# Designed miniproteins, single chains, part 109

Each design is a single chain, and the fold is of that chain. pLDDT is the mean over its residues in the fold that is shown.

## One batch from the design tools (miniprotein)

Design m3796
Fold by ESMFold2-Fast:
Structure m3796 (fold): chain A 74 residues (1-74)
Amino acid sequence: MSPEEARALAEALEAQLVAQARAAGLGEEALARAREVAELVEKALTSKDPEERERLLREAEEVHRELVEARAAA
C-alpha cells in the first residue's frame, strides 16, 4: 500500500471514530484515542516489516477497544 493510500484510509478512519466519540459526548481524551487508532493503522499499512505491521494493528485494536468501552459507558 502506498503512503498516500494509507494516509487517505487513516484520515477516513479518524473522521469516523471522532464523529462517533463526539456523538457519544466524549471529551478530548477520547478524540485523542481516535487519532491514535488512525495513526497506528497508517503506520501498520506503510510498514515493510510484517511483524511490525501485526504489532501495530494489535495496538490499534486495543486502543479502539478502549474507545468502544468509553462510548458504551457514556
Scores: mean pLDDT 82

Design m3797
Fold by ESMFold2-Fast:
Structure m3797 (fold): chain A 68 residues (1-68)
Amino acid sequence: DVLEKLLKKLKEEMEKKGTDFISKEELKEILKSVGVSDEAIDIILEKYGLKDGKVDVKKLIEEIEKLL
């Protein structure tokens, strides 16, 4: 399941950095690693990206957990 793999990687990144935020570039790399298409990545970055080029990983994790 792509969503379960994504959740695991996002939680690992958050724990590793000790922060609730990652860059859009780092999120794009994680999404590619779990098999998300480039088109879907662009949609996700548009929907969950912040104005300063960061992503709220904690919020993204909560939203994905609602889809499981």
Scores: mean pLDDT 76

Design m3798
Fold by ESMFold2-Fast:
Structure m3798 (fold): chain A 99 residues (1-99)
Amino acid sequence: SEVEFLKTLSPELREEYLRLSVAIGMAEIIIGVAETIIKNQKLPEEEKEKVLEEAKKKAFELIEKELKELGLELPESIETTEEAEEWIREEFAKKQKEL
């Protein structure tokens, strides 16, 4: 569970992880809103793709901003918020082991 993972982290790493978790949550909301707009609007397929691309760009900009403040860089291979969340969890597990 998320709570069990948070218990494995030092207080400082826990606060940093929670800040990133908020950014990921906001990113998921941005993408979810775009998906809802696409489903409810009669848009051409090309326009739907553009709306999703712009939402994904804004979502990832939020995640990247928080990561930069922590001295981390998101791998170019990561294309989804779920992949970003899993990578962040692995990076924090590594940081905890180095303490």
Scores: mean pLDDT 83

Design m3799
Fold by ESMFold2-Fast:
Structure m3799 (fold): chain A 100 residues (1-100)
Amino acid sequence: SKDEELIKKAREKLDEMERAVQAGDIEGFARKLRELADIVEELVKTGNEKAIKEARDILHRAIDLANEAMEKASPEQRQRLARLAVAATLRFIGAEIEKL
């Protein structure tokens, strides 16, 4: 299903983000976080309740990884990552509200 394909893509992005954190690739992490936010928003807008739950769990893990990345980042990169994490969370909440 489309939900299963999007969940798979989101999990692949999480794996890429985890590797970026391990490598200290903050710029790669930021790019992957933006890509993940797009997938998570689509999952909320188009998915069923199970897909929305998976999207929430995936986003939660992405935020945990963002916190890890911020510890390795410069002050400028840290501020950018924090803004991206907030933006991703707000996009998730906004998509869920619009679906109500």
Scores: mean pLDDT 88

Design m3800
Fold by ESMFold2-Fast:
Structure m3800 (fold): chain A 103 residues (1-103)
Amino acid sequence: SVAEKLLKILTPDGSDTITQEQADLFLSILEKEAGVKNVEELRERLKAAMKDGTISIEDFLRILAELAGLTEEEYQELIDAVKNKDFDKAVELLNRILERLKE
């Protein structure tokens, strides 16, 4: 699934940091495979939050959650699922983000 592909970009080596290259690949998949209409808004918010070409996974996922209209509880559940390697739960929450971003 697209959500599984996106999750692998965020957690390839157990790193808590997302590079500019990983962010660009993530955005490309959102636009080309996930049907997200406005990736430019997400790109600009990520650019503003990045320091020295990197962003924490927590901040990256917070920006996604805010743009998708997730609650604080849903965001915390997503972070916990990613950190605990609960891939099924992380995929479910990413699919909810993708559905909301398509609107």
Scores: mean pLDDT 80

Design m3801
Fold by ESMFold2-Fast:
Structure m3801 (fold): chain A 61 residues (1-61)
Amino acid sequence: EREERFEKNFEKMVELLKKDPRYKAEVDRLIEEYKNAKNEAERSRIGGRIETLYLEVLREK
């Protein structure tokens, strides 16, 4: 339930960030870290970083 919601939000944030070339390289690195994450705590940390970048993009526009 919560996990599915986070995954959907994660995908939406990643898609938006990849449209901005300034953030694409960092997002690509974070996605690689997310796929290689050993546990849920690491995935949550990486997800939080992606969310922070997403909010920065929305604010800067």
Scores: mean pLDDT 73

Design m3802
Fold by ESMFold2-Fast:
Structure m3802 (fold): chain A 100 residues (1-100)
Amino acid sequence: LSEVEKLMIELKEKYEEILQALEVEKDVEKALELVEELVAWTKEKFKKIADKETYEEVSEKLDELLAQFKAAVAAGDLETALAILREMLTYISDVLEKLE
């Protein structure tokens, strides 16, 4: 597997863990911690594999999406929180594919 393919597998595993916490366990606090961990993990990986401009763009977008996710969770809007989480996964996946 390429470096990017390995990261895509880890991304999917982290996404599934967050969905489990939100939809099955209904543990909002755990889901918040896991999403913050996903953002930190993504920034760490992109800092190593992407150029500075791509890293800064990804970092800013993830901070924006994380803030939106936290706001949706605070409002009790699980539907919006799940939509933002899906947007986050799609965004990270799309940027990773461009790095191949």
Scores: mean pLDDT 85

Design m3803
Fold by ESMFold2-Fast:
Structure m3803 (fold): chain A 78 residues (1-78)
Amino acid sequence: MKEEIKEELKKAIDEMRQLTDPEERYEFALQKLKELKEKYGISVEELQDIINEIFKENPDIPDEVKEAIGKALQELAK
């Protein structure tokens, strides 16, 4: 399950790399994270841990993408 979530997150990150508008990227990140949370029945905390692991393993991910995901995670934690 963790590997499946990581693969879907990596795919979503690749899609976010193609988005040029920061607001559109944020909205996409928020929607995808919400979908993954519901699909796999995991907590925001668990999702955040998996995302942090992906960021550590993939330092080439642009800061703009990391920022959009971080903001989306904060929104979901409210």
Scores: mean pLDDT 82

Design m3804
Fold by ESMFold2-Fast:
Structure m3804 (fold): chain A 90 residues (1-90)
Amino acid sequence: SMEELKKRVLEAARKVLEWIKQNESSPLAKEVAEKLEEIIEMIEEGASLEEVREKVEELLEWAREKNASPAVIAALEGLLSLVQHALEQA
């Protein structure tokens, strides 16, 4: 169901956020975490999976342009893949 797909995306986003907060302390990583917290809030407020995918893609592109660590990029790529997969199942 759509509710189960959104719940999986929300849980995945929260896990990525927790990982970044625990493993990365740079100012750039803090900005990524803040932007991801905004995306999590959007999901909690009922944003569509299409809107969530767009925001995760924007965050990933921004992080790449700012030369975020390979680990942060990989975590965001994993989240984007999960959101895209959820959309294909919707």
Scores: mean pLDDT 87

Design m3805
Fold by ESMFold2-Fast:
Structure m3805 (fold): chain A 87 residues (1-87)
Amino acid sequence: SAELEAVKKEAEEVLKRAKEIKEEVKKLAEEKGETPTLKRALAAAEAAIKQAQAAIAEEDTEKAKELTNKAIAGVANAEALLDEAKK
């Protein structure tokens, strides 16, 4: 379905953003030391992405959409925490 394909593309973009954030978090940890709140937020975002990918694989469009939105929110939260940690 067109809706499932759109959700799949959003999930792929969220995964790409999460990988970029993870690399920046690694660099920040090497420079300033670990930020436990940011590390936990990133782990939660990665877990949400895995749940979204599982729902997409099951072709459960409604669940995939809900979990992909949760993953988007999780990644946005991790990005905001990363920006705060860079101050």
Scores: mean pLDDT 84

Design m3806
Fold by ESMFold2-Fast:
Structure m3806 (fold): chain A 66 residues (1-66)
Amino acid sequence: MSKAQEYIKNAQKNIEQGKNFSQALKDAGMAIGLAVENNDMKTYQQAQQLASQAVKKLGLDGPAAP
């Protein structure tokens, strides 16, 4: 597997287990960076979705729009 795919699997595992959401966010961020470097849109989209899930689990969703 590519390194980006390994980070994605690690992020998915942490989210699925309901722990280490900060690590899941970090792994998703690493996968995003690697997907950009490899010009891999599918991996990029998957990593962004995982990062969004981790952010929500951490309560780091952005400020409500007025």
Scores: mean pLDDT 76

Design m3807
Fold by ESMFold2-Fast:
Structure m3807 (fold): chain A 82 residues (1-82)
Amino acid sequence: SAAEKRAALERALEALRRALEDPRDLESIQTAREYAEKAGAEEAAAAVEMALTAARNSDLDMARQALEAGIRAVEEALRELG
């Protein structure tokens, strides 16, 4: 449902914002990926997967860029949902 998709997107956004404050927080990135996937937000899920890979490789600058892209994708999906 639209309500379930919105709830998942909002949870993904919360997790992405936490991860952006500390890109070493792999749990927050993984949580963001789980909720982006549940929402069917493919663009956001792809960006978060890139962030997770970068964070695991200690590439914090790339992780931050990918997390910011993920936030933009989730915000876009929320706007489209109304």
Scores: mean pLDDT 90

Design m3808
Fold by ESMFold2-Fast:
Order: structure tokens, then C-alpha cells, then sequence
Structure m3808 (fold): chain A 85 residues (1-85)
């Protein structure tokens, strides 16, 4: 949806202004996931993200710090979207 894409872009810009430690690409992924969760896709998004992160940790332990940062930022973005309701 173009409306969800616009909301995700606006959230990504807010996260960048607030000093997110993630790259611009990672911030866009996190913003899109948070917006999709708020739109009623939450359980599906949470399941897909958690499964993907767990698989990456098992395959490459050196990725753990980056994946932990991505999890923390996703949780922050989700909380930010939920507070606006």
C-alpha cells in the first residue's frame, strides 16, 4: 500500500533524526516492519523477524551484535508506532 509505504518512510526519517545506530537500509526495514505490525500484520511480522534472526545467529555467531542492535531498534520502532494510537 502506498499509504503504508509513506508512513514507513516518515518513521524511518524520525528514527534517523533520533540518532539510530543502524544503517539507513536497516532503519528502512525496521520502519516498514513497525508500520506493518500496527496495520494488523504484527503476529506474522514478529514471527518472520524472530525466525530469521535466530537462523542467522545459529549460522554466523559474528553477526550477533548487529542482530541484537536490529532487534532493539525494531522494539523501539514498534513501541513508537503503538504510542501514536
Amino acid sequence: SEELEKKAEELAEELKKEGSPLSDDQIREVAAAAVARAAGYGERVDQLVNTGLAAREASDPSARPALAAKRAELARAVEKVEKEE
Scores: mean pLDDT 68

Design m3809
Fold by ESMFold2-Fast:
Structure m3809 (fold): chain A 98 residues (1-98)
Amino acid sequence: APLSPEQQAALLAAVAELEERLRKEYEEAKKVPKEEYEEEVRRLQAIAVLVGARVAELMGLELGPAGRKALERALEAPEEVHEEAERLFEEILARAEA
C-alpha cells in the first residue's frame, strides 16, 4: 500500500535531516587534497542517489532517464558505500515509522 500523508511527511523530514548531514560531510571534504576531495564527493553523491532512489520507490515515484543513469553509476560504488547507504535508509524508515 502507498504511504499515508503522515508517513510521507515523516519520510520527507528524515530525508531533510540526511541531506543536512551529507551537506556537512561535503563541506568537510573541501578541507582535503583535491584527489581525496573528488573521491569523497563521488562517495557522497553515490550515497545520496542510492538512498534517494529507495525513498522515491517508497513514495511511488519513478526515476526519469537522468535518475536511472545516476543510479546505475551509484550501483558501481564500493560495497562500503552501499552498506552506508542502506544504514542511512534504515534510519530514515525507522523515523518515518515512529
Scores: mean pLDDT 78

Design m3810
Fold by ESMFold2-Fast:
Structure m3810 (fold): chain A 75 residues (1-75)
Amino acid sequence: MDISPDDSAQRVRDVIQNNNQFGINSIISSFRGVRDRIPGVRDIADQGIDRINNGDADGAGRVWRQMMIRVDTLS
């Protein structure tokens, strides 16, 4: 089943807002995984990690959504 960019972004927001270190580390690993697999989104993935490190749940979710849309464009 396809996960939409909006659904994925909501999950990112929820994890960060719950301030769960395991969940936060998992989302950071997801950004790194996409960055390493798809070179064209490295800059945007690094922005997402920065937002997470600053506790910006809404910003991290927006960056995740933009990253997924760009991935679809590059695929």
Scores: mean pLDDT 77

Design m3811
Fold by ESMFold2-Fast:
Structure m3811 (fold): chain A 65 residues (1-65)
Amino acid sequence: IAAGTDVEQTRKAAEELLEELEKDPSNSSVASALGILAAELDLAGDTELAKEVVEKMKEILKKAE
C-alpha cells in the first residue's frame, strides 16, 4: 500500500494522545507515550512531525504547571 501508511497511523495515534493529554495534563503515562511516538517518528525520518508532537506536548504541560 502507499508510502506514508505508517506515518498516518502514528500521526493519528499522536494526535489522539495529545488530545488526551490536553484533557488530562497530569497523566504522565500519556506524556510518556507521546514522547515514545515522537521518537519513533524522528527515527522514521519524520523529524518535522516529531518536533510538532513534542512542541504541542510541551505547551500542554507548561499550561498545566
Scores: mean pLDDT 74

Design m3812
Fold by ESMFold2-Fast:
Structure m3812 (fold): chain A 56 residues (1-56)
Amino acid sequence: SAAEAERAYQGGYELGKASPSMSPEQAAQMGRLLGGGGEVGEAAARGGKDGAIESG
């Protein structure tokens, strides 16, 4: 769902932001794995990448 994807993105963003030693690509992969794949995993991956970029 859109709401679930939004929450996944935000969770990924916070993860990426809190992990400045991870590259954006690593944060994206971690978000995807933790999100469980599919649209939720994709949203978490995007969030992770964005969070890592903003924090770097």
Scores: mean pLDDT 81

Design m3813
Fold by ESMFold2-Fast:
Structure m3813 (fold): chain A 100 residues (1-100)
Amino acid sequence: DEEKEREEQIATLKKLKAQYEEFLALLEKGDIQALLDKRLSISPLASPRLPSEEEQERLRKELEEAIKLYDRAIKDLENGVSNEEIEEKELEKEREKEEE
């Protein structure tokens, strides 16, 4: 069941994207304490120290890039990019029917 596996992968990526978007929103609001509390609730081994302004900017860029990567991966899965040969065969069958 190829479609079901694809749907499950998309759902997982959307969940991960949502987590990164939430972290980014906390950084944008300047609620660094809430961000730290959230990190500790997810991973008790996470550092409890407040990040520097430069570290916050770096983290923001990393979160933005991660969100872009997940968004791209979601779109690629939705479009079946990994199945380009299957798409080409379907287009070929359609053309054969329409050429008459």
Scores: mean pLDDT 67

Design m3814
Fold by ESMFold2-Fast:
Structure m3814 (fold): chain A 106 residues (1-106)
Amino acid sequence: IEVEVRPATIADLAAATEAALKNRDKKSIVETQVEAHRAAGEAAQKELGLKDTAVVYVSYGSKETRERLIELALEAAKKYDKVVLVYHPTPFSKEALEEVIKAIKE
């Protein structure tokens, strides 16, 4: 599987924030964060014009949030030969990004 890593844009971060605010009263904290990451990934996919490529947004989070993000990345990787990981540009995202890359390559 080909893995490409890109920093999140302001638009990606805005999509994540909007999704988190929309879902905060309707979902658990973990699922709210997962939906925020999904929205950011969808925004990045549209911006990059990518079809038949999985786009997964990665940032820092609780252990449970990171496990859900790894699960989503692995499910996406089963459907596509290429995965683009879009990361929140903060040192705290490095650990989560490394965990996702390791899981995909295993």
Scores: mean pLDDT 70

Design m3815
Fold by ESMFold2-Fast:
Structure m3815 (fold): chain A 57 residues (1-57)
Amino acid sequence: AAMDEAAAESERLKEIIDRIRNNQPLPESFTPEEIERAKKLLAARDGGLADARAQGA
């Protein structure tokens, strides 16, 4: 099943992920909760950030 409203939220999170990957500062318009969700999604999909935790960097 698919929900149109859920798709809109996912699209917003993708914008945050794109900005982070492009090394762009996040506008204050984004909520900390949305940023946190975007980071979790990015870590799950890419998995690159987990390496930093293991090394303690």
Scores: mean pLDDT 67

Design m3816
Fold by ESMFold2-Fast:
Structure m3816 (fold): chain A 106 residues (1-106)
Amino acid sequence: SVEEKVKELLEEGKEVAKKVAEDKEKAKENIEELKKKFEESKLTESEKKIAEYYIKAGEALLEGKVLEAVLYALKGALVEAEEKGDEELKKELEELIKKLEELMKK
């Protein structure tokens, strides 16, 4: 389910944050490898948008911007929910995104 994917994405985000804290250079190499894999893949417009959000989430983690990383990850999950026609999850993700954006707004 998309709910499981959001949960997995948040758990992956937490694990990446831990690894970034241990070795930023290795984390940067992992992000560059991910970018290369997406560039070498023939992606649809939606898949490309999802990939761009997940890459931005990784780059935010490299800068120690955990909240921005979570926000980008949720935006990627939102595109995936829209593609699957999961209107309930779409609304929940939109509400979470709005709440996080308000908390980050200065």
Scores: mean pLDDT 74

Design m3817
Fold by ESMFold2-Fast:
Structure m3817 (fold): chain A 92 residues (1-92)
Amino acid sequence: DVAALSSLPSPKVYKLFGNYKKAAETAEEIIRQYGDKMDGFALFELAKIAIESYLELGRKDDARAFYDEVMSQYGDKLSEEQKAALRAMIEK
């Protein structure tokens, strides 16, 4: 049921208030449900928020797993520069 997601603050708002867990979980959920309908810019912005948020939590394995999921399912929607930016974030 997607109605609950429309009532949540945006992932960017969660991140701005330091709620990295909710920022990551909400961004990941939006991409999983709507990624096929998103343009590459919106997809990159949400993927970046999720990966940055997992890294802030010290959850490097979760950041890598989500990166791999996005590349596998939606890599063709992302520019080479966007893919390189996401990869650089997980290689720390």
Scores: mean pLDDT 79

Design m3818
Fold by ESMFold2-Fast:
Structure m3818 (fold): chain A 67 residues (1-67)
Amino acid sequence: KKEEEEKKLIEKFRDAGEKAGYHTGLDVARRRGLSPEEQQALADRYGKLGREKGEENAKLFIEDKKK
């Protein structure tokens, strides 16, 4: 049960990270005056990075909570 809750938490952090990364990437690209195609590419890249970071953050959060 605890492991199932941890997996759900990791997925939530992944999803949140991906969304945050996507929006951050779009904001950065727009500030740089990039084309719509480049904005989408950068947003997608930041989204993937955000998803990875979200997973890492979730695992650290779970580890810390066990204290």
Scores: mean pLDDT 80

Design m3819
Fold by ESMFold2-Fast:
Structure m3819 (fold): chain A 87 residues (1-87)
Amino acid sequence: MVEKLKELLKGKTLAQVLRLLAEMLERGATDEDLGDFLRAVEEVLSPEDFAKVKEIVGDILHKRHLEGWSDEELAEYAREQAEREEK
């Protein structure tokens, strides 16, 4: 999984990476899948972009487990974060 994610992440902007995260969430990405995503991001992105993605994934895990958010709601949250990075 991590190696495939690294290939998908190469050359992407932070906003494109967050849109990929939203697509994964819509397809039912598990906590394990999100862990693999963070490992791939750590290897491919700059330390500053990795820190931002790590914070967003942390918020997503909090919303999923402590606030009862659906995969669709989590995906929309990730898209909102991507839009913020495009400005």
Scores: mean pLDDT 85

Design m3820
Fold by ESMFold2-Fast:
Structure m3820 (fold): chain A 66 residues (1-66)
Amino acid sequence: MAPKVGETVTATDENGNQVKVTIQEKLFESETVAVYKGVDDNGNEYTVSVDKLTGEITVSPYKPLE
């Protein structure tokens, strides 16, 4: 089941650490991947990627505005 806006998910970051992220919006969805924007308890913004086939959830830092 795809995460809903306002739902908190536990995801793995690029260093293998678990991060709790609250989903703010859906950015993209395909047959294999759903991508969301989320925020942690400290206000850091993340791109949250959900693999629909494996259920794996990963996060990366949201790309800063130039």
Scores: mean pLDDT 76

Design m3821
Fold by ESMFold2-Fast:
Structure m3821 (fold): chain A 78 residues (1-78)
Amino acid sequence: SPLIEELLAQKDREELMDAVKRFLEENKDIISDKMREAILKTAKYILDTQKDLEEAKKLIGFTLERSLEIAKERKEKE
């Protein structure tokens, strides 16, 4: 059923968003509130617009990795 396929895809996307939130909580000591908000907005945009879940995972993974690099660079300059 197409409706069941849509519900399963939605659940997978919700789980991916929860993983993003957990990542941000685990890195709250180095990720600023403004950066956290930007990451959440970007992840939501990717999940809302990217139909391919595997591609969405890659884009979100890249966003998190790049954000962590920027956060670490900022902390090193303190």
Scores: mean pLDDT 79

Design m3822
Fold by ESMFold2-Fast:
Structure m3822 (fold): chain A 71 residues (1-71)
Amino acid sequence: KLEEIRAEIAELEARAAELAAQLPPEVVEAAVRPIEEAAIASAPDIKSRLELAEALLRAVAEAVRALEAAA
């Protein structure tokens, strides 16, 4: 179970990184900053890491959609 959750976190982080590569660094920084701050504030456990990885992917995907809509 823990190994499966770790694999899911890695997959979410990899997908977020692929989307982030399509954005300017400053846009990525703005999108991920709240998640990085939440990670610092949270105790490091596997469930919190999974939730943060999901939030990271959603934030980066939202930033991509916003730029596409604004272009």
Scores: mean pLDDT 73

Design m3823
Fold by ESMFold2-Fast:
Structure m3823 (fold): chain A 93 residues (1-93)
Amino acid sequence: SVSPEILALSPKQREIYFALLAFAVENDINLSNSQLIAISKAYEKNPNITAAEIAKIGKISRSTANKIKIFLEEYKKNPEDLALVMKNVKKEL
């Protein structure tokens, strides 16, 4: 079920949220909805967000934050082509 917190996201935040969710599922990264929402909001405000900031905001390990940072850098280049983003990220992981 979709939580009220996800429904309260802006359209841009929601797009980032679902892109991050797809990335997490594809790469077997276990993130809660609250963690995904926090990172999505932070990235919307600052597309140049660092891995250290992702780790702090998401309350996740540095290793997981580095993987998310790689994903967000590729996502930033091609936000409309998630399949291409996923393909490029796999080459860097």
Scores: mean pLDDT 87

Design m3824
Fold by ESMFold2-Fast:
Structure m3824 (fold): chain A 65 residues (1-65)
Amino acid sequence: SLRDNFVEKLKKGIEEEKELGTRSSEELKEIINLLLEEHKIELTPEQKAEIDELISKLKKVPRNP
Protein backbone atom coordinates (compact mmCIF):
# COMPACT_ATOMS: atom_id res chain seq x y z
CA SER A 1 0.00 0.00 0.00
CA LEU A 2 1.01 3.65 -0.31
CA ARG A 3 1.25 4.00 3.47
CA ASP A 4 3.34 0.85 3.92
CA ASN A 5 5.72 1.85 1.11
CA PHE A 6 6.06 5.33 2.59
CA VAL A 7 6.78 3.94 6.07
CA GLU A 8 9.51 1.68 4.68
CA LYS A 9 11.10 4.66 2.91
CA LEU A 10 10.95 6.68 6.14
CA LYS A 11 12.60 3.85 8.10
CA LYS A 12 15.37 3.58 5.51
CA GLY A 13 15.89 7.34 5.54
CA ILE A 14 16.13 7.37 9.34
CA GLU A 15 18.71 4.56 9.32
CA GLU A 16 20.74 6.37 6.65
CA GLU A 17 20.57 9.59 8.68
CA LYS A 18 21.79 7.70 11.76
CA GLU A 19 24.93 6.80 9.80
CA LEU A 20 25.44 10.31 8.36
CA GLY A 21 24.63 12.23 11.56
CA THR A 22 23.70 15.40 9.65
CA ARG A 23 20.22 15.94 11.16
CA SER A 24 18.93 16.19 14.71
CA SER A 25 16.04 14.02 15.91
CA GLU A 26 13.90 17.18 16.15
CA GLU A 27 14.65 18.17 12.55
CA LEU A 28 13.87 14.67 11.31
CA LYS A 29 10.57 14.58 13.23
CA GLU A 30 9.58 17.89 11.60
CA ILE A 31 10.51 16.66 8.12
CA ILE A 32 8.59 13.41 8.63
CA ASN A 33 5.50 15.28 9.86
CA LEU A 34 5.63 17.59 6.84
CA LEU A 35 5.95 14.62 4.46
CA LEU A 36 3.01 12.84 6.11
CA GLU A 37 0.87 15.99 5.83
CA GLU A 38 1.90 16.57 2.20
CA HIS A 39 1.06 13.00 1.20
CA LYS A 40 -2.02 12.85 3.47
CA ILE A 41 -0.81 9.66 5.13
CA GLU A 42 -2.12 8.55 8.52
CA LEU A 43 0.12 6.14 10.41
CA THR A 44 -1.11 3.21 12.49
CA PRO A 45 -0.08 3.23 16.17
CA GLU A 46 2.39 0.43 15.40
CA GLN A 47 3.98 2.33 12.50
CA LYS A 48 4.24 5.52 14.57
CA ALA A 49 5.90 3.59 17.42
CA GLU A 50 8.44 2.04 15.03
CA ILE A 51 9.33 5.43 13.53
CA ASP A 52 9.57 7.09 16.96
CA GLU A 53 11.91 4.31 18.14
CA LEU A 54 14.17 4.70 15.10
CA ILE A 55 14.33 8.48 15.57
CA SER A 56 15.25 8.02 19.24
CA LYS A 57 18.33 6.04 18.12
CA LEU A 58 19.68 9.17 16.38
CA LYS A 59 20.47 10.60 19.84
CA LYS A 60 23.37 8.10 20.03
CA VAL A 61 25.12 9.79 17.08
CA PRO A 62 27.67 12.60 17.76
CA ARG A 63 26.11 16.08 17.63
CA ASN A 64 28.75 17.55 15.27
CA PRO A 65 29.88 14.84 12.81
Scores: mean pLDDT 72

Design m3825
Fold by ESMFold2-Fast:
Structure m3825 (fold): chain A 82 residues (1-82)
Amino acid sequence: MVAEEIEKVAKEAAAKSKNEKAKEAILLAGKAAIAAVEGDDETAAEYEAKALELAATLSEEDQKKVLEAVAEMQKVIAEALA
């Protein structure tokens, strides 16, 4: 199921990061993506806002890792919705 694939991508990306805030931002982005796929737009928006707030406090290198994780999750969603 697409939600399980998103969770796997988020957990793998978080595991590769050594920055605790970057890990949290990636996991929050994953929760936002899962909520959006399940039709819970309000919960998705809340998790997305929290992920973006944390990402803004990170180094440019760690922000890039968060964005790469989000892009991979978006690819999974796009393939599932096709």
Scores: mean pLDDT 82

Design m3826
Fold by ESMFold2-Fast:
Structure m3826 (fold): chain A 85 residues (1-85)
Amino acid sequence: SMEERLVAEATRLGERAVELALEAARSKDEEERARLQAELDRVLARIRELAASLSPEGQQEVLRATAAAVEARREEMEKAVEERE
């Protein structure tokens, strides 16, 4: 269905957002972090556009998938932040 396709696209973008956030956290270069943050902001803007086209149920599915992706990478993110500091 169209809803399933939009949920799948938003979920893939959510996974990309988590990867960009992790890359930014691992970066030692302020300029590189700024570029990664700008890309992350663009991805998040696209997710918001897609979410606006989804039913409340579809929005909840995307939120659950995004939360799961964040949780799966939580240890890596915490380690990256600690190692940078």
Scores: mean pLDDT 83

Design m3827
Fold by ESMFold2-Fast:
Structure m3827 (fold): chain A 73 residues (1-73)
Amino acid sequence: QIQRGQQLFQQLNCLGCHKVAGQGGEVGPDLSQVAQRRQPQQLYNLLKQHMKPASSLPEQDRWALAAYLSTLK
């Protein structure tokens, strides 16, 4: 699940807009400590409302991505 989420994070180029551990773009919010601000269910709901392709992911892949983001403290 976390491994799948990390793979999706890389393949969907989330780092093109979002910074993690000082690496990535600044167009979107910094995700380095997103798990400190958002619970896993909130992260899932944000991904559901996100721009494509994240909003178009199957539910299981969206939960995998939310699980990965929940490791970012």
Scores: mean pLDDT 72

Design m3828
Fold by ESMFold2-Fast:
Structure m3828 (fold): chain A 101 residues (1-101)
Amino acid sequence: DEKQEKIDELSEKIQELLQKPKLSEEELREIVKLLIEGYKLQFELREEEVKKTESPEKVEKFLALKEEEFESLVLKTLEDIAEERNLDLDLLLKIYEELKK
């Protein structure tokens, strides 16, 4: 699965960046960008799976909640990373908002 391979590549890059003892603002931007790309691909794969295996009613429910669940996951991941790595959460949230446009 090409999308799964891409998700795995993005996750590896995020982990490599997070292992650095010091992170620049540019590296923090890269982490947020990779997280957004990774979760977009995960939700695309989930949508494909739901469409193949589930009823039309479950597909409609998934699509209705997709955007809210995506944003919730990104925000939770940023909070978790900020806490674990002692990073500025406000800066990470600002970067996320800038990347959303």
Scores: mean pLDDT 82

Design m3829
Fold by ESMFold2-Fast:
Structure m3829 (fold): chain A 92 residues (1-92)
Amino acid sequence: SELVERLRAELREAVAELERRGFTVEGVEVRERDGVIEVRLVFRDPKGNRVEVVLRYVPGMSKAELEASLTPEEKERLARARASLAAFQAAQ
């Protein structure tokens, strides 16, 4: 539960940063099942493009290991999220 609460706190900080940058956060969900933590983020960029990111986290996993464990579909969603953020940053 402490790990889920820490992730929720980090997500609240990330959400505040996205909102400060003009993104609209439509959904934040953290679920724990059988030692796996699933984080689902749904947001809309300042241009109105909807981006959904789903990450699966196993306790003790690094960010690099988490990214390496993503499915091709999850990697594509993450790539779209990164492209959206990069386009927003380039526009400023």
Scores: mean pLDDT 67

Design m3830
Fold by ESMFold2-Fast:
Structure m3830 (fold): chain A 69 residues (1-69)
Amino acid sequence: MSREEAGEKVREILLKGGASEELAERAYRAVVEGDGDEAAKVIAGAVARGLLSAEQGNEAGKAMKDAGI
């Protein structure tokens, strides 16, 4: 999976969970730039706030791993 494909998937998951466009864009940029720490922080924060289920967080993490992040 490319970083761009992983970033789009993470962004879509966040937007479907009710995250703001700003938060989704922040996660997208982190994934595309290969900043796994920033991307993981955004995903973990979204799960902690109830925007994402643990399963959705795991799907986002798998997409990042499949992109080599």
Scores: mean pLDDT 85

